# Ledger of designs, part 41: designed miniproteins, single chains, continued (4)

Each design is a single chain, and the fold is of that chain. pLDDT is the mean over its residues in the fold that is shown.

## One batch from the design tools (miniprotein)

Design m13501
Fold by ESMFold2-Fast:
Structure m13501 (fold): chain A 91 residues (1-91)
Amino acid sequence: MKEEDEKFKKLIEELEEEVLKLAEELIKLAKEQGNEEEVKYAEELKKEAEELKKLALEKLEKKDYVGAIGLALRLIGIGEELRLRIKALEE
């Protein structure tokens, strides 16, 4: 169980890292295009991802695996939205 918790913690950390990377790519692309609204939205998603990671790790520490999974799925959703937004701006 503790070893499985360590693997889940690493997964949550990797999900946040990927979301932050995608958010920075979207911010860069949106700035190059003068799209201030996309820059602000990407920065908001970045902050949301940081909070979701924090909450997911707190849930995991409390052995609330269902709560931790739910928050991890939200991180995945943000990552997918960022990928689609980047692709849309790249044409």
Scores: mean pLDDT 86

Design m13502
Fold by ESMFold2-Fast:
Structure m13502 (fold): chain A 80 residues (1-80)
Amino acid sequence: KKESVEIIREATPRIVEAAERGDGEEVRRILEEMIERIKDPSARRSVRTATPGLVRAAERGDGEAVRRALDGIIESVESS
């Protein structure tokens, strides 16, 4: 769990920055790279489930929505 949270926290600034630029493809790419590095099946599932919504928010340039969603995933992983 702690390793998965660290991976997500490390990637969050890059994902939010790409989202603020409206770069949904870069957000998808970073999320896919992140999922491959996460060993916790529950954390992997949470990120995978959130991916379509994160990419859509990024395509709108909504970095704040992306940050909130990633923070929610971290809280969910830490509380499990």
Scores: mean pLDDT 82

Design m13503
Fold by ESMFold2-Fast:
Structure m13503 (fold): chain A 50 residues (1-50)
Amino acid sequence: MLPSLDLPKPTDDLAEAERLAKEHFGVSKVRVDGTASRLVQVGDTVYGLA
């Protein structure tokens, strides 16, 4: 299973997603399309999922 973080509230704020990815995964490269309720690490990138 890929490392993942469920968000307490969905967000469309890329800066907030980048902050959480750095804190929880140690990764600064983030991609979010629209609103994310979960962050998932794939390799060197964290993706926002609805």
Scores: mean pLDDT 78

Design m13504
Fold by ESMFold2-Fast:
Structure m13504 (fold): chain A 68 residues (1-68)
Amino acid sequence: SSMLEEIKKELLEKLDEIIARHPGNEEQVELAAALELGKLADERKLSREELQELSKIVLEHMEKLLAE
């Protein structure tokens, strides 16, 4: 849905900011990303399917940026 695409874009932009703020600190990036997902799930009342989809997208993005 369009709402999930907007949330995905917001999360990816926040991940880029988190990575830039914590260069070389994968543990802090992972923690901050998990907190953002948890906050979003609570605020938006996301279904388990929606949360799983967003979580997968976030993890794939992090793997590509942090695996270097």
Scores: mean pLDDT 75

Design m13505
Fold by ESMFold2-Fast:
Parts: C-alpha cells; sequence; structure tokens
Structure m13505 (fold): chain A 58 residues (1-58)
C-alpha cells in the first residue's frame, strides 16, 4: 500500500501521525508527488528518497 509506506517513512522521521496521514493522502490523491509531500511534512531528504524508491517497487 503506497499510502502506508509514505506514512511509515514520515513516522520513522518523527513526524506527527496526523500530519503524516494527511501528507500521505495528498500524495496518493495526486495533489503532489510523494517526494514533495514527504519533504513538506518534515522528512529528511534521505528518508524521502528511500520512501519514493519503496513506493516504485510496490
Amino acid sequence: MKQRILEAALLSDGVDPEKAREAAEKAVRGEMTPYQALKEAGASDETARLAVKLVEEA
């Protein structure tokens, strides 16, 4: 599930669960790219890149 991968990545970087869910939903809906959603929610560049790679493999 792409949304769950994005949420897990944000949570691992210490982002608030509610904010992580909102960012993942926006990415899944196509309102922004997964990378942009993760970066705007406060994820590190390394975490954002890894999450994008995992989503592409899912």
Scores: mean pLDDT 78

Design m13506
Fold by ESMFold2-Fast:
Structure m13506 (fold): chain A 56 residues (1-56)
Amino acid sequence: SLVDFILELAKLKKKANPSTTLEELLQFVEDLGKAMQLSDEELEELLKKVKEYHEK
């Protein structure tokens, strides 16, 4: 899915630069998701998955 694709890009961004903050990852996926015309529901799911990846 497009959500999973953007999530994998966020994971790669964090691995490439481990100092990347949660705020920076959330901004990255929000900007990319909006550019790729994700629905509000898909964007909310994506943001939740990024938070889960970063925090737990």
Scores: mean pLDDT 82

Design m13507
Fold by ESMFold2-Fast:
Structure m13507 (fold): chain A 67 residues (1-67)
Amino acid sequence: MLPPETVARITDRVLRAAVALRRELGREPSQREVAERAGVSPGTVSRVARRLGLDGFGTLRRVIGNR
């Protein structure tokens, strides 16, 4: 299992990548685009979100949009 510090770091990178890509692209980024910018696989993005009690990437994107 990933250490809590590593999970927090990956989560921060994913959130920042999604926000940055949304601004750069002028549209909602895909899970693949976010994963590429964050330097992780698309599956890693999904797994990290699920591990944190989120119901996958869709919920993660919605949280970013509401912040």
Scores: mean pLDDT 66

Design m13508
Fold by ESMFold2-Fast:
Structure m13508 (fold): chain A 103 residues (1-103)
Amino acid sequence: MTVTQSPASVTAKEGETVTITGTLSKPSESIFWLFQKPGEQPRVLITNGSERVPGVSSRFSGSGTENSVLTISNVQKEDSGTYYVIDLSGEAVEGQGTTLTVT
């Protein structure tokens, strides 16, 4: 399995919609999206490609099994940080990360 994440970085204004894509070499149902604020441990936002973790804002959504897409609606300054896609269908394979800056 290979995972390619794009874009490497994105700058958005508050209220915009941001999409981050993880492209997998084969479809997977074991896709996780993680968010890491600077200096903090990563937190899981999305499990199984589309299931939002309880307590995570409804502004975050996941879709797709091969081209996995994380969508962040109405972005807020607290959403600034690094997002990672991980496939856990076999050995863990992690995307390169996307750094989001909200201005």
Scores: mean pLDDT 84

Design m13509
Fold by ESMFold2-Fast:
Structure m13509 (fold): chain A 99 residues (1-99)
Amino acid sequence: SLEEALRQAVEDYARAALASDDPFDKAVGLVLKELVEQGKYEEALGVMLSDAIAHTLRKRGRDAEALAFLRRTVEKANISPQVKAEALALLDAEEARLA
C-alpha cells in the first residue's frame, strides 16, 4: 500500500541519516527515529522536507540559515526533551565549526 511504502521510505531515510558523518543529517536522523517509534509518519515526512530545504540552503552557501532552520524544526518536533537536546547539541557543535 502507499502507506506501507511511505513508512518504509521514512524508516530508510532515518537509518541513512543516523549513519551519516554529517552532524546536520545525524540531528535529523535522531528526530526521525523517535517520530517513527511514535508512529508519527506524517510529521516525519514534514521533517524530511525541512532537511531537503536545509540541504538546498547549504548548497547555496547559506549554512547559518540552514542551521537556524533545522534548529526550529527540531524545537517544534513532537519528540522527547532528551532526543531534542541530543539533536540540538549536534547542531551547536556544527555551528562552532562553521564560525
Scores: mean pLDDT 87

Design m13510
Fold by ESMFold2-Fast:
Structure m13510 (fold): chain A 89 residues (1-89)
Amino acid sequence: RTVEGRIALDLGTYYANKGDYDKAIEYYERAIELSKDDPELVARAYYNLGLVYYKKGDYEKAIQYFEKALELNPSERVKKALEDAKKKL
């Protein structure tokens, strides 16, 4: 489960870096499905979903995913991303 979820997370990041945000979203959502028993990996997938929606200009969804990531794993990086997304609204 964790290995498959990590592979999906890495594929999501690969597509996000290529600017293929729709495929990135699909793979990050797959990482969450495969890793429900790994809150750290799920938090990373939510954070990356937030970044993808931020890049797409969907700041409301970016905020929702950053908040989900913070609930699972508090992080200064995610807090700053959340603050930046809120400033765009």
Scores: mean pLDDT 86

Design m13511
Fold by ESMFold2-Fast:
Structure m13511 (fold): chain A 76 residues (1-76)
Amino acid sequence: SVNDNIIQRVNDNVDQIRQLSQRAPPDQQQFADNFIDVIDDSVDTSRTMPQSDSTDSLSVVNDMSISRIQTLRSQI
């Protein structure tokens, strides 16, 4: 489904955030860990929503994860 595809993309982005954070300063590692927890909670919450609201929520989460990857890359 569309939502399953977005969740897969978010999971791929989370894996990239984890890899990039290992090369970042300790403060950025902590921020990345906290960010991943927020993303995981947001994905879980999206599963309790109506399908249309879930798709919108997951799209926002995906965009946020991409922005975090870009931020981490700029700091390494």
Scores: mean pLDDT 83

Design m13512
Fold by ESMFold2-Fast:
Structure m13512 (fold): chain A 60 residues (1-60)
Amino acid sequence: SMAQAEELVKKAADLMAQGKYKEATDLFNEAAKLVDKDTFLELAKKALEEYKKKLEEQRA
């Protein structure tokens, strides 16, 4: 479902912020199986924006 994909994408972004890229990739792949490509890209873009904010905070 879309809700499950959104949850997985959010968790993946959190894992990326923690440097756990392999676990994050697994969750992104799971989310991609639950929704169509366009929906996945929209969710992934939103998650990447959150990830970028966390990286910006860590650089200061």
Scores: mean pLDDT 78

Design m13513
Fold by ESMFold2-Fast:
Structure m13513 (fold): chain A 61 residues (1-61)
Amino acid sequence: DLTEKILELREKFQKKKLEEVKKSGKLPEGAVLSVDSEGNESVHIVDEEEQKEAQEEIKKE
């Protein structure tokens, strides 16, 4: 199934990026570290909408 294959590839790329980030000690701009339900660390790119929501929440203080 194409969708399942895409999800698996996405997870593999996230793990590879995490390994490279650990070696360089730098996160790409707009990337954040997260921990999976299994305790695995991963890197994902924060979308513009997520960034906007975070800023909006801070302002609502």
Scores: mean pLDDT 62

Design m13514
Fold by ESMFold2-Fast:
Parts: sequence; C-alpha cells; structure tokens
Structure m13514 (fold): chain A 98 residues (1-98)
Amino acid sequence: EEEVVEETKRIAENALAEFQKAADAGDRLGMEVAHALGLIVAAITKNALPKLSPEAAKEVYRILAETFRKGAELAEKAGFTDIAKSLRQAAEEYERLA
C-alpha cells in the first residue's frame, strides 16, 4: 500500500508539471489532455483502493483532491474556466472521500 501512495504522489507531481506547462503556454489542448489523463489515473487508483488500509485510501484521496484543486487554479489563471470548473468538481469529490 505504501507503493500505491508513493506512485500516486509521483503521478500527481508529473500531472501538476504538465498542467503548469500547458497553462504557461496557453495550450488549451495540452490542458484538456492533462485533465483527461488525470481522470484516468484517478479511476485506476480507485480500483486499487479496496486493497489498501482505510488510512492509505484517505491519503490517496487527499493527494488526488489536492492535485485536481491545484490543476483547477492553473486552468483558471490560464483562462480555461470550463476546465477549471471540472477540476474543482473532481477535487471536491475526492475531498469528501478523504
């Protein structure tokens, strides 16, 4: 379960770096791709959760919530309000599960 938490952190850091790059470039397509990949990663991680302790599962939800919230802030700053709204909704969902 430590491996799942550590992989989730690594993936989250990579996702935030891609969001930042797309935001800085004004690359809407890059932002949309990063958003779609983030949702896929979150879904895969959710499928692993039944194998984790409740504490490890909460940590994974916390990492996902923080990642989507930071992604939403980057999308908003870049002017992609629709992407920011979707990312905020994902963050709120994972915050409720944490």
Scores: mean pLDDT 77

Design m13515
Fold by ESMFold2-Fast:
Structure m13515 (fold): chain A 74 residues (1-74)
Amino acid sequence: SKEEAAEAIRRAVLESRDIGPVMGVLAAYVAKNSKEIIDLAEKALASTDPEQRERLAEEIARYVLENAELNPLV
């Protein structure tokens, strides 16, 4: 579901130290990678402010819920 995809991506962003794991989750759940999602994820990963990271992760989750086409094999 979109809700599962959004939560998985949000969690990957918050728990990851680099973009690799985030791209893995995107590939699993989202039919097309969005430059907007990737850019937001990179900004979150670069941030040392926990509140900013949480806000960016939530923005990514919202973007997925509103705009992402899910991988039909999920």
Scores: mean pLDDT 72

Design m13516
Fold by ESMFold2-Fast:
Structure m13516 (fold): chain A 83 residues (1-83)
Amino acid sequence: MTPKEKIARLIAAGAIAAMSDTPEGAEVARELFKEAVELAKKYNDQDSLKEIAELARKMAEQSPNPDVRKALKEVAEEIEKEL
C-alpha cells in the first residue's frame, strides 16, 4: 500500500465513522482524520490535507448531532492551522 493509498483509506474510514452521527463515531472519525493528516504532512501531500479539511467541515455542517458537529469542526480547524 502506497502512502497516498493509505491516506485515502483513512479518509474514507473517517467519513464512514462520522456518518454514524454519534459521539463515538465522531471520536473515531477524529482519530482517523488525524492519522491521515499526520501521514499527509509526512509526505507533503497538501491536496489530501485540503480534502480532509473540506470533508470534515462539510460533515460538521450537515450533522444533526451537535457533539458530532463540534468534533468535526475542531478537526477542520486543526488541519487548517497546519496548512
Scores: mean pLDDT 78

Design m13517
Fold by ESMFold2-Fast:
Structure m13517 (fold): chain A 70 residues (1-70)
Amino acid sequence: MEVERRLAALGEEARALQETDPERARRLLEEALRLGNPDVRVTGVEEEVDANGRRVVTVHAEAPFPAAPA
């Protein structure tokens, strides 16, 4: 569906932008999370440099648990 397509596109664009514009990459990842999981709350974003000197953006998110089947 469109939402799934948009999520994939945002994820790919975010990855491409991680090296060029890490802030925008982070924003795209947040947007992708919201589109796929509107109940997911982004609780934190970490920016780190990996072993290759590449900027890596890690998004921490929490989703409220749905009613469990018990």
Scores: mean pLDDT 64

Design m13518
Fold by ESMFold2-Fast:
Structure m13518 (fold): chain A 99 residues (1-99)
Amino acid sequence: GSEADRLIQEAVRHLDAGDYEKAKEYAEKALKIDPDNPLAHVILARAYLRLGKYEEAVKYAEKALQIDPDLTGAHEVLAEAYRKLGDEEKAKEYEQRAR
């Protein structure tokens, strides 16, 4: 795989391990190499979501959907982030799109 693919795999590994700061770091490094990688944007959004940075999670998940509108992971992040922000209508909309 490319260096960006390797960094994405490391970001996923750290995300799954609960090391959200490392997941963020590796996803950011992947985006420096491949700025339009939709998966790297979703991983970064998930890391922000787990860190309680809900507005940042929305920003990166929306960027992922601008690149790939069918990306289920981005819809899942937006549903949870909007729920945490108290926007029940948007949370429900993205929850339905994630199915």
Scores: mean pLDDT 87

Design m13519
Fold by ESMFold2-Fast:
Structure m13519 (fold): chain A 62 residues (1-62)
Amino acid sequence: SEVEELIEQLSDPDPEVRLAAAIRLGKIGDPRAVEALRRAVREDPDVMVRLAAREALEGIAS
């Protein structure tokens, strides 16, 4: 599943991969990503990844 692969990519060592995964999960809007995106908002060391994960969660909640 694309969603499952993207959820795994939120834990990738490359912040560019994590950023792209967060953006794509937000566009798909699948609620299966909610818990992984919440973790990214709280715990990701990269501020851009945290912002993208927040935006993705807002999209899913709509």
Scores: mean pLDDT 86

Design m13520
Fold by ESMFold2-Fast:
Structure m13520 (fold): chain A 79 residues (1-79)
Amino acid sequence: MGGSFPTIDVTLEDGADLEEIKKLLEQNIPNLTSVKINERDNRLTLILSSDADLKKNQEIALKIPGVKSATTGYMPLLM
């Protein structure tokens, strides 16, 4: 039965250091469970704990230099 994980899809500026931005996201987002890297799209997908405040964590992500956009969502836990 459907659990879902809160997610934030972060799009990076062209030429941004993906590893540095990942590190800054890991340091600044307290509810972060894992980060998925999509190098082809210059994108990071942040997977948060189920009790995470998506709006607050989205605002934190948007404050990081080199982040172009951050979009909140939910990943269904359907196996």
Scores: mean pLDDT 78

Design m13521
Fold by ESMFold2-Fast:
Structure m13521 (fold): chain A 80 residues (1-80)
Amino acid sequence: MPSTDLISEAAQEVADALRGVPGHIEAARALATSLQRGETPEQAADRAGEALRRAGASDEDVERGRRIAYEQAQKAIEKA
């Protein structure tokens, strides 16, 4: 499991990168929850994308959010 600091950093990067997109805070929270549960980068991306979609983000922003969440989850896991 990544440390709390690594999870917080990954979630913050997702929120910052998606600033202005509907659901960006919910996506960051979904990523943090996924990492705390020991889920894969794919699962973290799926949860973040679902949060963005439910908040009314465009399909383009959902796909962008999924890519960012995947990258941040992978980085956090690799450092753990």
Scores: mean pLDDT 86

Design m13522
Fold by ESMFold2-Fast:
Structure m13522 (fold): chain A 62 residues (1-62)
Amino acid sequence: MTAEELRQKAGEELEKYARAKDKEGIIKKAEEAKKQFEELGDERGAYLAEIAGDNAIEALEE
């Protein structure tokens, strides 16, 4: 899986969990995506995955 494919897939899955209001799913997916980006050497992707997860959780808590 390329970094671009991972970024798109992670975004889509985080959106699905956000719609389901599955906070645990969001946390797990964001952590998984961050790890996968780090393994690919995509530090920016890892950072964006973390931020996307945090934003999704914040939106659920509003």
Scores: mean pLDDT 73

Design m13523
Fold by ESMFold2-Fast:
Structure m13523 (fold): chain A 65 residues (1-65)
Amino acid sequence: SIDLDLAEAMIYMAASAEGVEVEVEFEGDTIIVTLKGEDKEAVERAAEIIKKIGKGTGFKVEVKY
């Protein structure tokens, strides 16, 4: 759906802005986001933004490292 595609695009943009590697998977009603990066503070900032995207879009978001 367009709403799901928008949420996914926002997640990729948030990770890219922090220089963090991201993988996105869907499980039922949940978006599973796996974050990898050498800068742990950047990973933490990306995770925080991605959780806020979930809240704003109405999708459940689970962040893995």
Scores: mean pLDDT 83

Design m13524
Fold by ESMFold2-Fast:
Structure m13524 (fold): chain A 77 residues (1-77)
Amino acid sequence: ALEEGRRALEAGNYEEAIAHYERAIEADPNNVEAWDNLGVAYAKLGNNEKAAEYYRKAAEVAEGPRREGYLADAERA
């Protein structure tokens, strides 16, 4: 799921990427990368409100310096 989501995101298949990352989160809700990449996929689709929401979720489960990065992404979206 996580690897398939990354592949879809790189190919520009943002809706397919969202489906794969949602599956990754169902398996592990603490998967910071899946939450972050949901934010990226929604931002690419122009849904900045959902992008900000998912970046904030990534920040909630992240620790240390990565947490501040995700919070900055949420504020920027």
Scores: mean pLDDT 76

Design m13525
Fold by ESMFold2-Fast:
Structure m13525 (fold): chain A 95 residues (1-95)
Amino acid sequence: SKADEILEKMKEIVDEINTLVDRARALLEAGAPPEEIQAVIDEINAKIDEFLKLRKEYRKLESELTREQGMEGTILDVQLLANRAEVGVIEEKLA
């Protein structure tokens, strides 16, 4: 279904964000240059914007979603919130 296609794309983007957040943290812990860490944060923010566009499209299908599909969307929202909080911590340490 269209909902399943959007959900799979959202999952893929969250996995990409998780990988980039781990990279940003590793670079910070290794004492990498601020500009190198910022480049990764910029990639994370671009992926977050991509996720939010798909999430908006997914919400338009909300009345047609199964309970499971609705719950998976909520789980992704929670994962994104956690990733955004982690980026905030990295940015604070970068300043």
Scores: mean pLDDT 88

Design m13526
Fold by ESMFold2-Fast:
Order: structure tokens, then C-alpha cells, then sequence
Structure m13526 (fold): chain A 75 residues (1-75)
């Protein structure tokens, strides 16, 4: 269940277990590649680890629109 893996990732991330949270979010996306919430959470965890190129690649899979909105927020 993709939702259960995403929820596990959220719990692990709240505990500072970023590597384990990443693995859980990646598992959610293996089960549902279009799971926007899991993709956003994975990108957040990757960004917290300083892995910005990988975070951008995750968002690219769901489309450019979310990135445009994020850019507009800072301008």
C-alpha cells in the first residue's frame, strides 16, 4: 500500500531518520509513480540532505507546474 509507505516516511522524517524516510517514500513511488504527496515528501527529504539535483528530478516526474509555483513564491 503506497499510502502506508508514505505515512511511514512521514513518521521517520519527524524522528530525524532521513535515510529511512527516503527509502519509505521511494517505496511508495515504486507502488504508485504518480503519488504527488510521496514525491513532494521525497523531494523535501532530499533537499534537507543537500541533494538538490535529485529533489528536482523527483518533481520533474510530476510536471513543471509545482516548481513554477515555488519560484513565484520567492519573487
Amino acid sequence: NALAWNNLGVVLQSQGRLDEAEAAYRKALELDPNFEEAANNLADVLSLQGRFDEALKVHDALGVEALKEAVEKVT
Scores: mean pLDDT 74

Design m13527
Fold by ESMFold2-Fast:
Structure m13527 (fold): chain A 109 residues (1-109)
Amino acid sequence: MAEAETRALEAGRRIAELVTLPPETRAEIQTVVARGAKRATDAALAGDLEAMRRAAEEAARRVKELIIEAGRREAPERAEEVARLAEEWGEALAELIVANAKAQAEAAA
């Protein structure tokens, strides 16, 4: 978790330096992350590790798409760099969702 948290924080910080995400985009990202985390945790509690990983990957993919789209609209000259950082953030986010889901399932057992 600590390495994935560090990667997520660093990627998020760099994205914030390149583009100001609209409030609506930030709210949608928070909703996607919360729903993905819940689905991953529910799957982990049910013992379905494949569904857990799929939920994390789907949430990360959607967050990546939202950031890339915002980057193209708000900072088109930096869109390519924003896209690379969004990919790094997405990878770290998927790892965090999986780690949190596993920890919650273990605590419930």
Scores: mean pLDDT 83

Design m13528
Fold by ESMFold2-Fast:
Structure m13528 (fold): chain A 120 residues (1-120)
Amino acid sequence: APVLTESGGGTVPAGGSQTLTITVSGATVEGMGWFRESPEEGRIGLGFISGADGGRFVAGIMAGRGHVSFDAAASTSYLDLENLQVEDTATYYGGAGVSADPAAPGFPYWGAGAPLTVVA
């Protein structure tokens, strides 16, 4: 089974930036994704990348403020966030589609979540 290690949560001032990471071990990664979850907005998809540097999507709520990248050699995805607002306060989840489970092809695996608090 893949092991996912997530980091980059914490407290950041409004207007600041933060990078969140998710590293995958024990599986070949086919794609990476990011979403956030809060009591106020529920779950919102933020960005996806299919294969190395292919098929990027960033949700409109993060347009111009979010970037998703993937380092295939490190099996690590980065979510770079800029110009953070108080409304960006949420738990952020990195995830991976992996080829290591033929019983669940294309099933995504998600990290434990990194809480991020943005203060005015």
Scores: mean pLDDT 74

Design m13529
Fold by ESMFold2-Fast:
Structure m13529 (fold): chain A 110 residues (1-110)
Amino acid sequence: AAPPAAASGLELLSGEISAGRVAPGETATLRLLLGAAEAGTYTVDVTVVNRGTGTLRVVLRDAATGEVLAEGTVAAGESVTLSATLTLPAGGTATLELVATNIGAGAAVL
């Protein structure tokens, strides 16, 4: 499939893309800093891949407000795409946190 046309003006300024091993009962937090050159409403898709044998409960939230934007569960060897909608002013920024908790008995790899 052709990739959707990238929304002009939304940019990843900084991001953590891997947490490594998440042990049973442990939580990892990854941060994404996004910036908008122009005012608008943007959709952000975050794909979470679990390469381990554990099960991850994942929450995508706004770091400033704590608002939960999307959540899901990622079984061993599976992936989920979490979608968030952000409304930003020109020159605005948003920090998203992906909070992943291993609720399984095996080690998860994020």
Scores: mean pLDDT 77

Design m13530
Fold by ESMFold2-Fast:
Parts: sequence; C-alpha cells; structure tokens
Structure m13530 (fold): chain A 71 residues (1-71)
Amino acid sequence: KKEEAERYLEKGKELLAQGRFDEAIAWYDKAIELDPDYAEAYRNRGLAYAQLGRFDEASRDFEKARELYEA
C-alpha cells in the first residue's frame, strides 16, 4: 500500500516537473486513495492546483498537508 502510493507520488512529481498539472493531479489522487494520510501527496497536489489557478482546492490541500505534518 505505502510503496504503491509512493510510486504514484513519484509519477505525479515527474508530470508536475513537465508542466502536466492535470495529469499530475490524477496520480496524486491515486496516491491519496491508497494512503489518505500522505501529507506529501496533498502538498504536491496543492502545488499543481495552484499552478492551474485553482486556489480553493490548493488551499484545502495545503491545510490538509499541514494538519498531517503536525500529527
């Protein structure tokens, strides 16, 4: 489970680096489905949302990541 979520996170990060934000989000969604407490996946999805100008979604993901890093 965790190893698979990590692979999905890395795939999303590759796409994010290529500016393929919508595709990156899809892979981050898969990582979060496997590990709902995956703070790094929420942070990276937030970054992708922010790049798309989807600031409400970005804000929610950054807040979720912050909560998970505090726990």
Scores: mean pLDDT 84

Design m13531
Fold by ESMFold2-Fast:
Structure m13531 (fold): chain A 73 residues (1-73)
Amino acid sequence: GEPSAEETERNARIVKAARALANAKSPQEMVDILEEAGLPLEVGRALVEALYANGDITKEQYEEILKLLEERA
């Protein structure tokens, strides 16, 4: 089926957030990117998990980002 306009815009925001996260230097910056994107916490968590799985962030950065997301939930 064809996605709705809302679904298309959500997917575009996810793609933009993922690209920005790949260039982020700190856990704080990554959390700020996720908040600016207006994505649900579950989506933000999935993006961070993907970055860690791809080796784009360290284990320490991954754990810190998850803590910051939980604190802001």
Scores: mean pLDDT 76

Design m13532
Fold by ESMFold2-Fast:
Structure m13532 (fold): chain A 74 residues (1-74)
Amino acid sequence: GSTIEQAIALAEEYRAQGRLIAAAHIYDELGKYYESQGKLEEAAEMYERAGELYREAGRDELADEHFRKAQELR
């Protein structure tokens, strides 16, 4: 929906500004939202995006946790 599109747009703006942790947090929250709705494929995609951003930020443990979470949902 519009709110999800706005959240993704904000996350991508934060990424462009180098605010990688803030961007990752938005995708993590979207992943949790989709998981709560039973939309496991969409949740996995959001967790993968969060993982990529945590990796880019040098937060390797958080990146690995999010990639593992995404894999477990598929």
Scores: mean pLDDT 88

Design m13533
Fold by ESMFold2-Fast:
Structure m13533 (fold): chain A 84 residues (1-84)
Amino acid sequence: RRDELADEAIRHLREAMVAAKNGDGQAAATHAERALKYGEQAGLPPEALEHFKRAVEAAKNGDYEAAVEHASEGIRLVAEWRAA
């Protein structure tokens, strides 16, 4: 179901942020990739999915600050979309 898939996407983005803050790049990338997969299946807006993709890239590159920033922006855009 769309809402359940969106909730899983947000949950995995939050886990990616925690992992990135702890310097765990492998866990951050894995959670961000799962968030992107769930977000795509949920039909999340393209603007939010671009931030999910950038969070994956940043986590894979060890840029944990950028990973947290993009994950946070992705969550914000999904919240705005759900409120509409």
Scores: mean pLDDT 87

Design m13534
Fold by ESMFold2-Fast:
Structure m13534 (fold): chain A 55 residues (1-55)
Amino acid sequence: LSPEQKAALEEILAAIKAGDDKRALALYMELLSRSSPEEAAVFIEELNRRARELR
């Protein structure tokens, strides 16, 4: 992941921890709109892995 993708990942995870699903979704959609399908797939996998670790 690029430094920008890592920063976005941490912000999305922070929003999820706070219960701010609307903010988490908005940040996620913004990142996906700027990513290739391949980049998006790697990001989605990492986000899902990290989100499971929070629960």
Scores: mean pLDDT 79

Design m13535
Fold by ESMFold2-Fast:
Order: structure tokens, then sequence, then C-alpha cells
Structure m13535 (fold): chain A 76 residues (1-76)
């Protein structure tokens, strides 16, 4: 049920980039975390993408990725 060590490292890098205001890096690491196929990494990756787009002022993309995260929670 825990993400793999690879998925956890990618999530950590995505969060660190997001907190640093490096939204391009946050999106790139979040996409890699999603690509691992781990369910928790996918959920967290979609949330990070939503927050990165929101911080960048892209409310449409933020809502899209938030909706994906909500769908994953509902399916769990």
Amino acid sequence: SMPSAEAQELIKKAVEALLAGDYEAALAYAEKAIATGDPLATLVGEVIKAEAYRAMGDEEKAAEYEARARELIAAA
C-alpha cells in the first residue's frame, strides 16, 4: 500500500519544487510520479499538478487535475 522508493522520491522532489515556486519542475516530477502507476503516487501527483497550475494562475487546468484527484479518491 506504500508507494515504491522511486515513487516516494519523485513525490518528494515534486513537493520540494512546488514549495520553492519552481512550478515547471513540480509538474515534471508529478508527471513522473504518476507514470510509476502507483495509486498513491498518482493521486498525490494529480494534486501537485492542480496546485502548481493554480499557483501559475491557470484555474482551468487546476480544476481539471483537482477533478482527477477527486475521482481517484472516490474510486478508492
Scores: mean pLDDT 87

Design m13536
Fold by ESMFold2-Fast:
Structure m13536 (fold): chain A 86 residues (1-86)
Amino acid sequence: MKELQEKLAELLEEMERNGVTPEQAIEMIELLTKIALILLEKAETEEQKKKLVEQTKETLDYIASLSDDPEVHKKAEEAKEKVEKA
């Protein structure tokens, strides 16, 4: 889990410097979604779950904001729904 979070952070920093391709943005969205779902399964309190969902949605919105591609925005919205339902 820590390794996935670190990898996501590194990818995000690198993409901010060079700009984001739609493919890279989708990869970050998928990786963040996987991390969030794992953490939600491990969350013991409702407060912890709500905070994690909120933080994940904010990060998904940020990644989507780095790309004008409608497919990236669609994937971010699908990811938000998936995280909320978990």
Scores: mean pLDDT 77

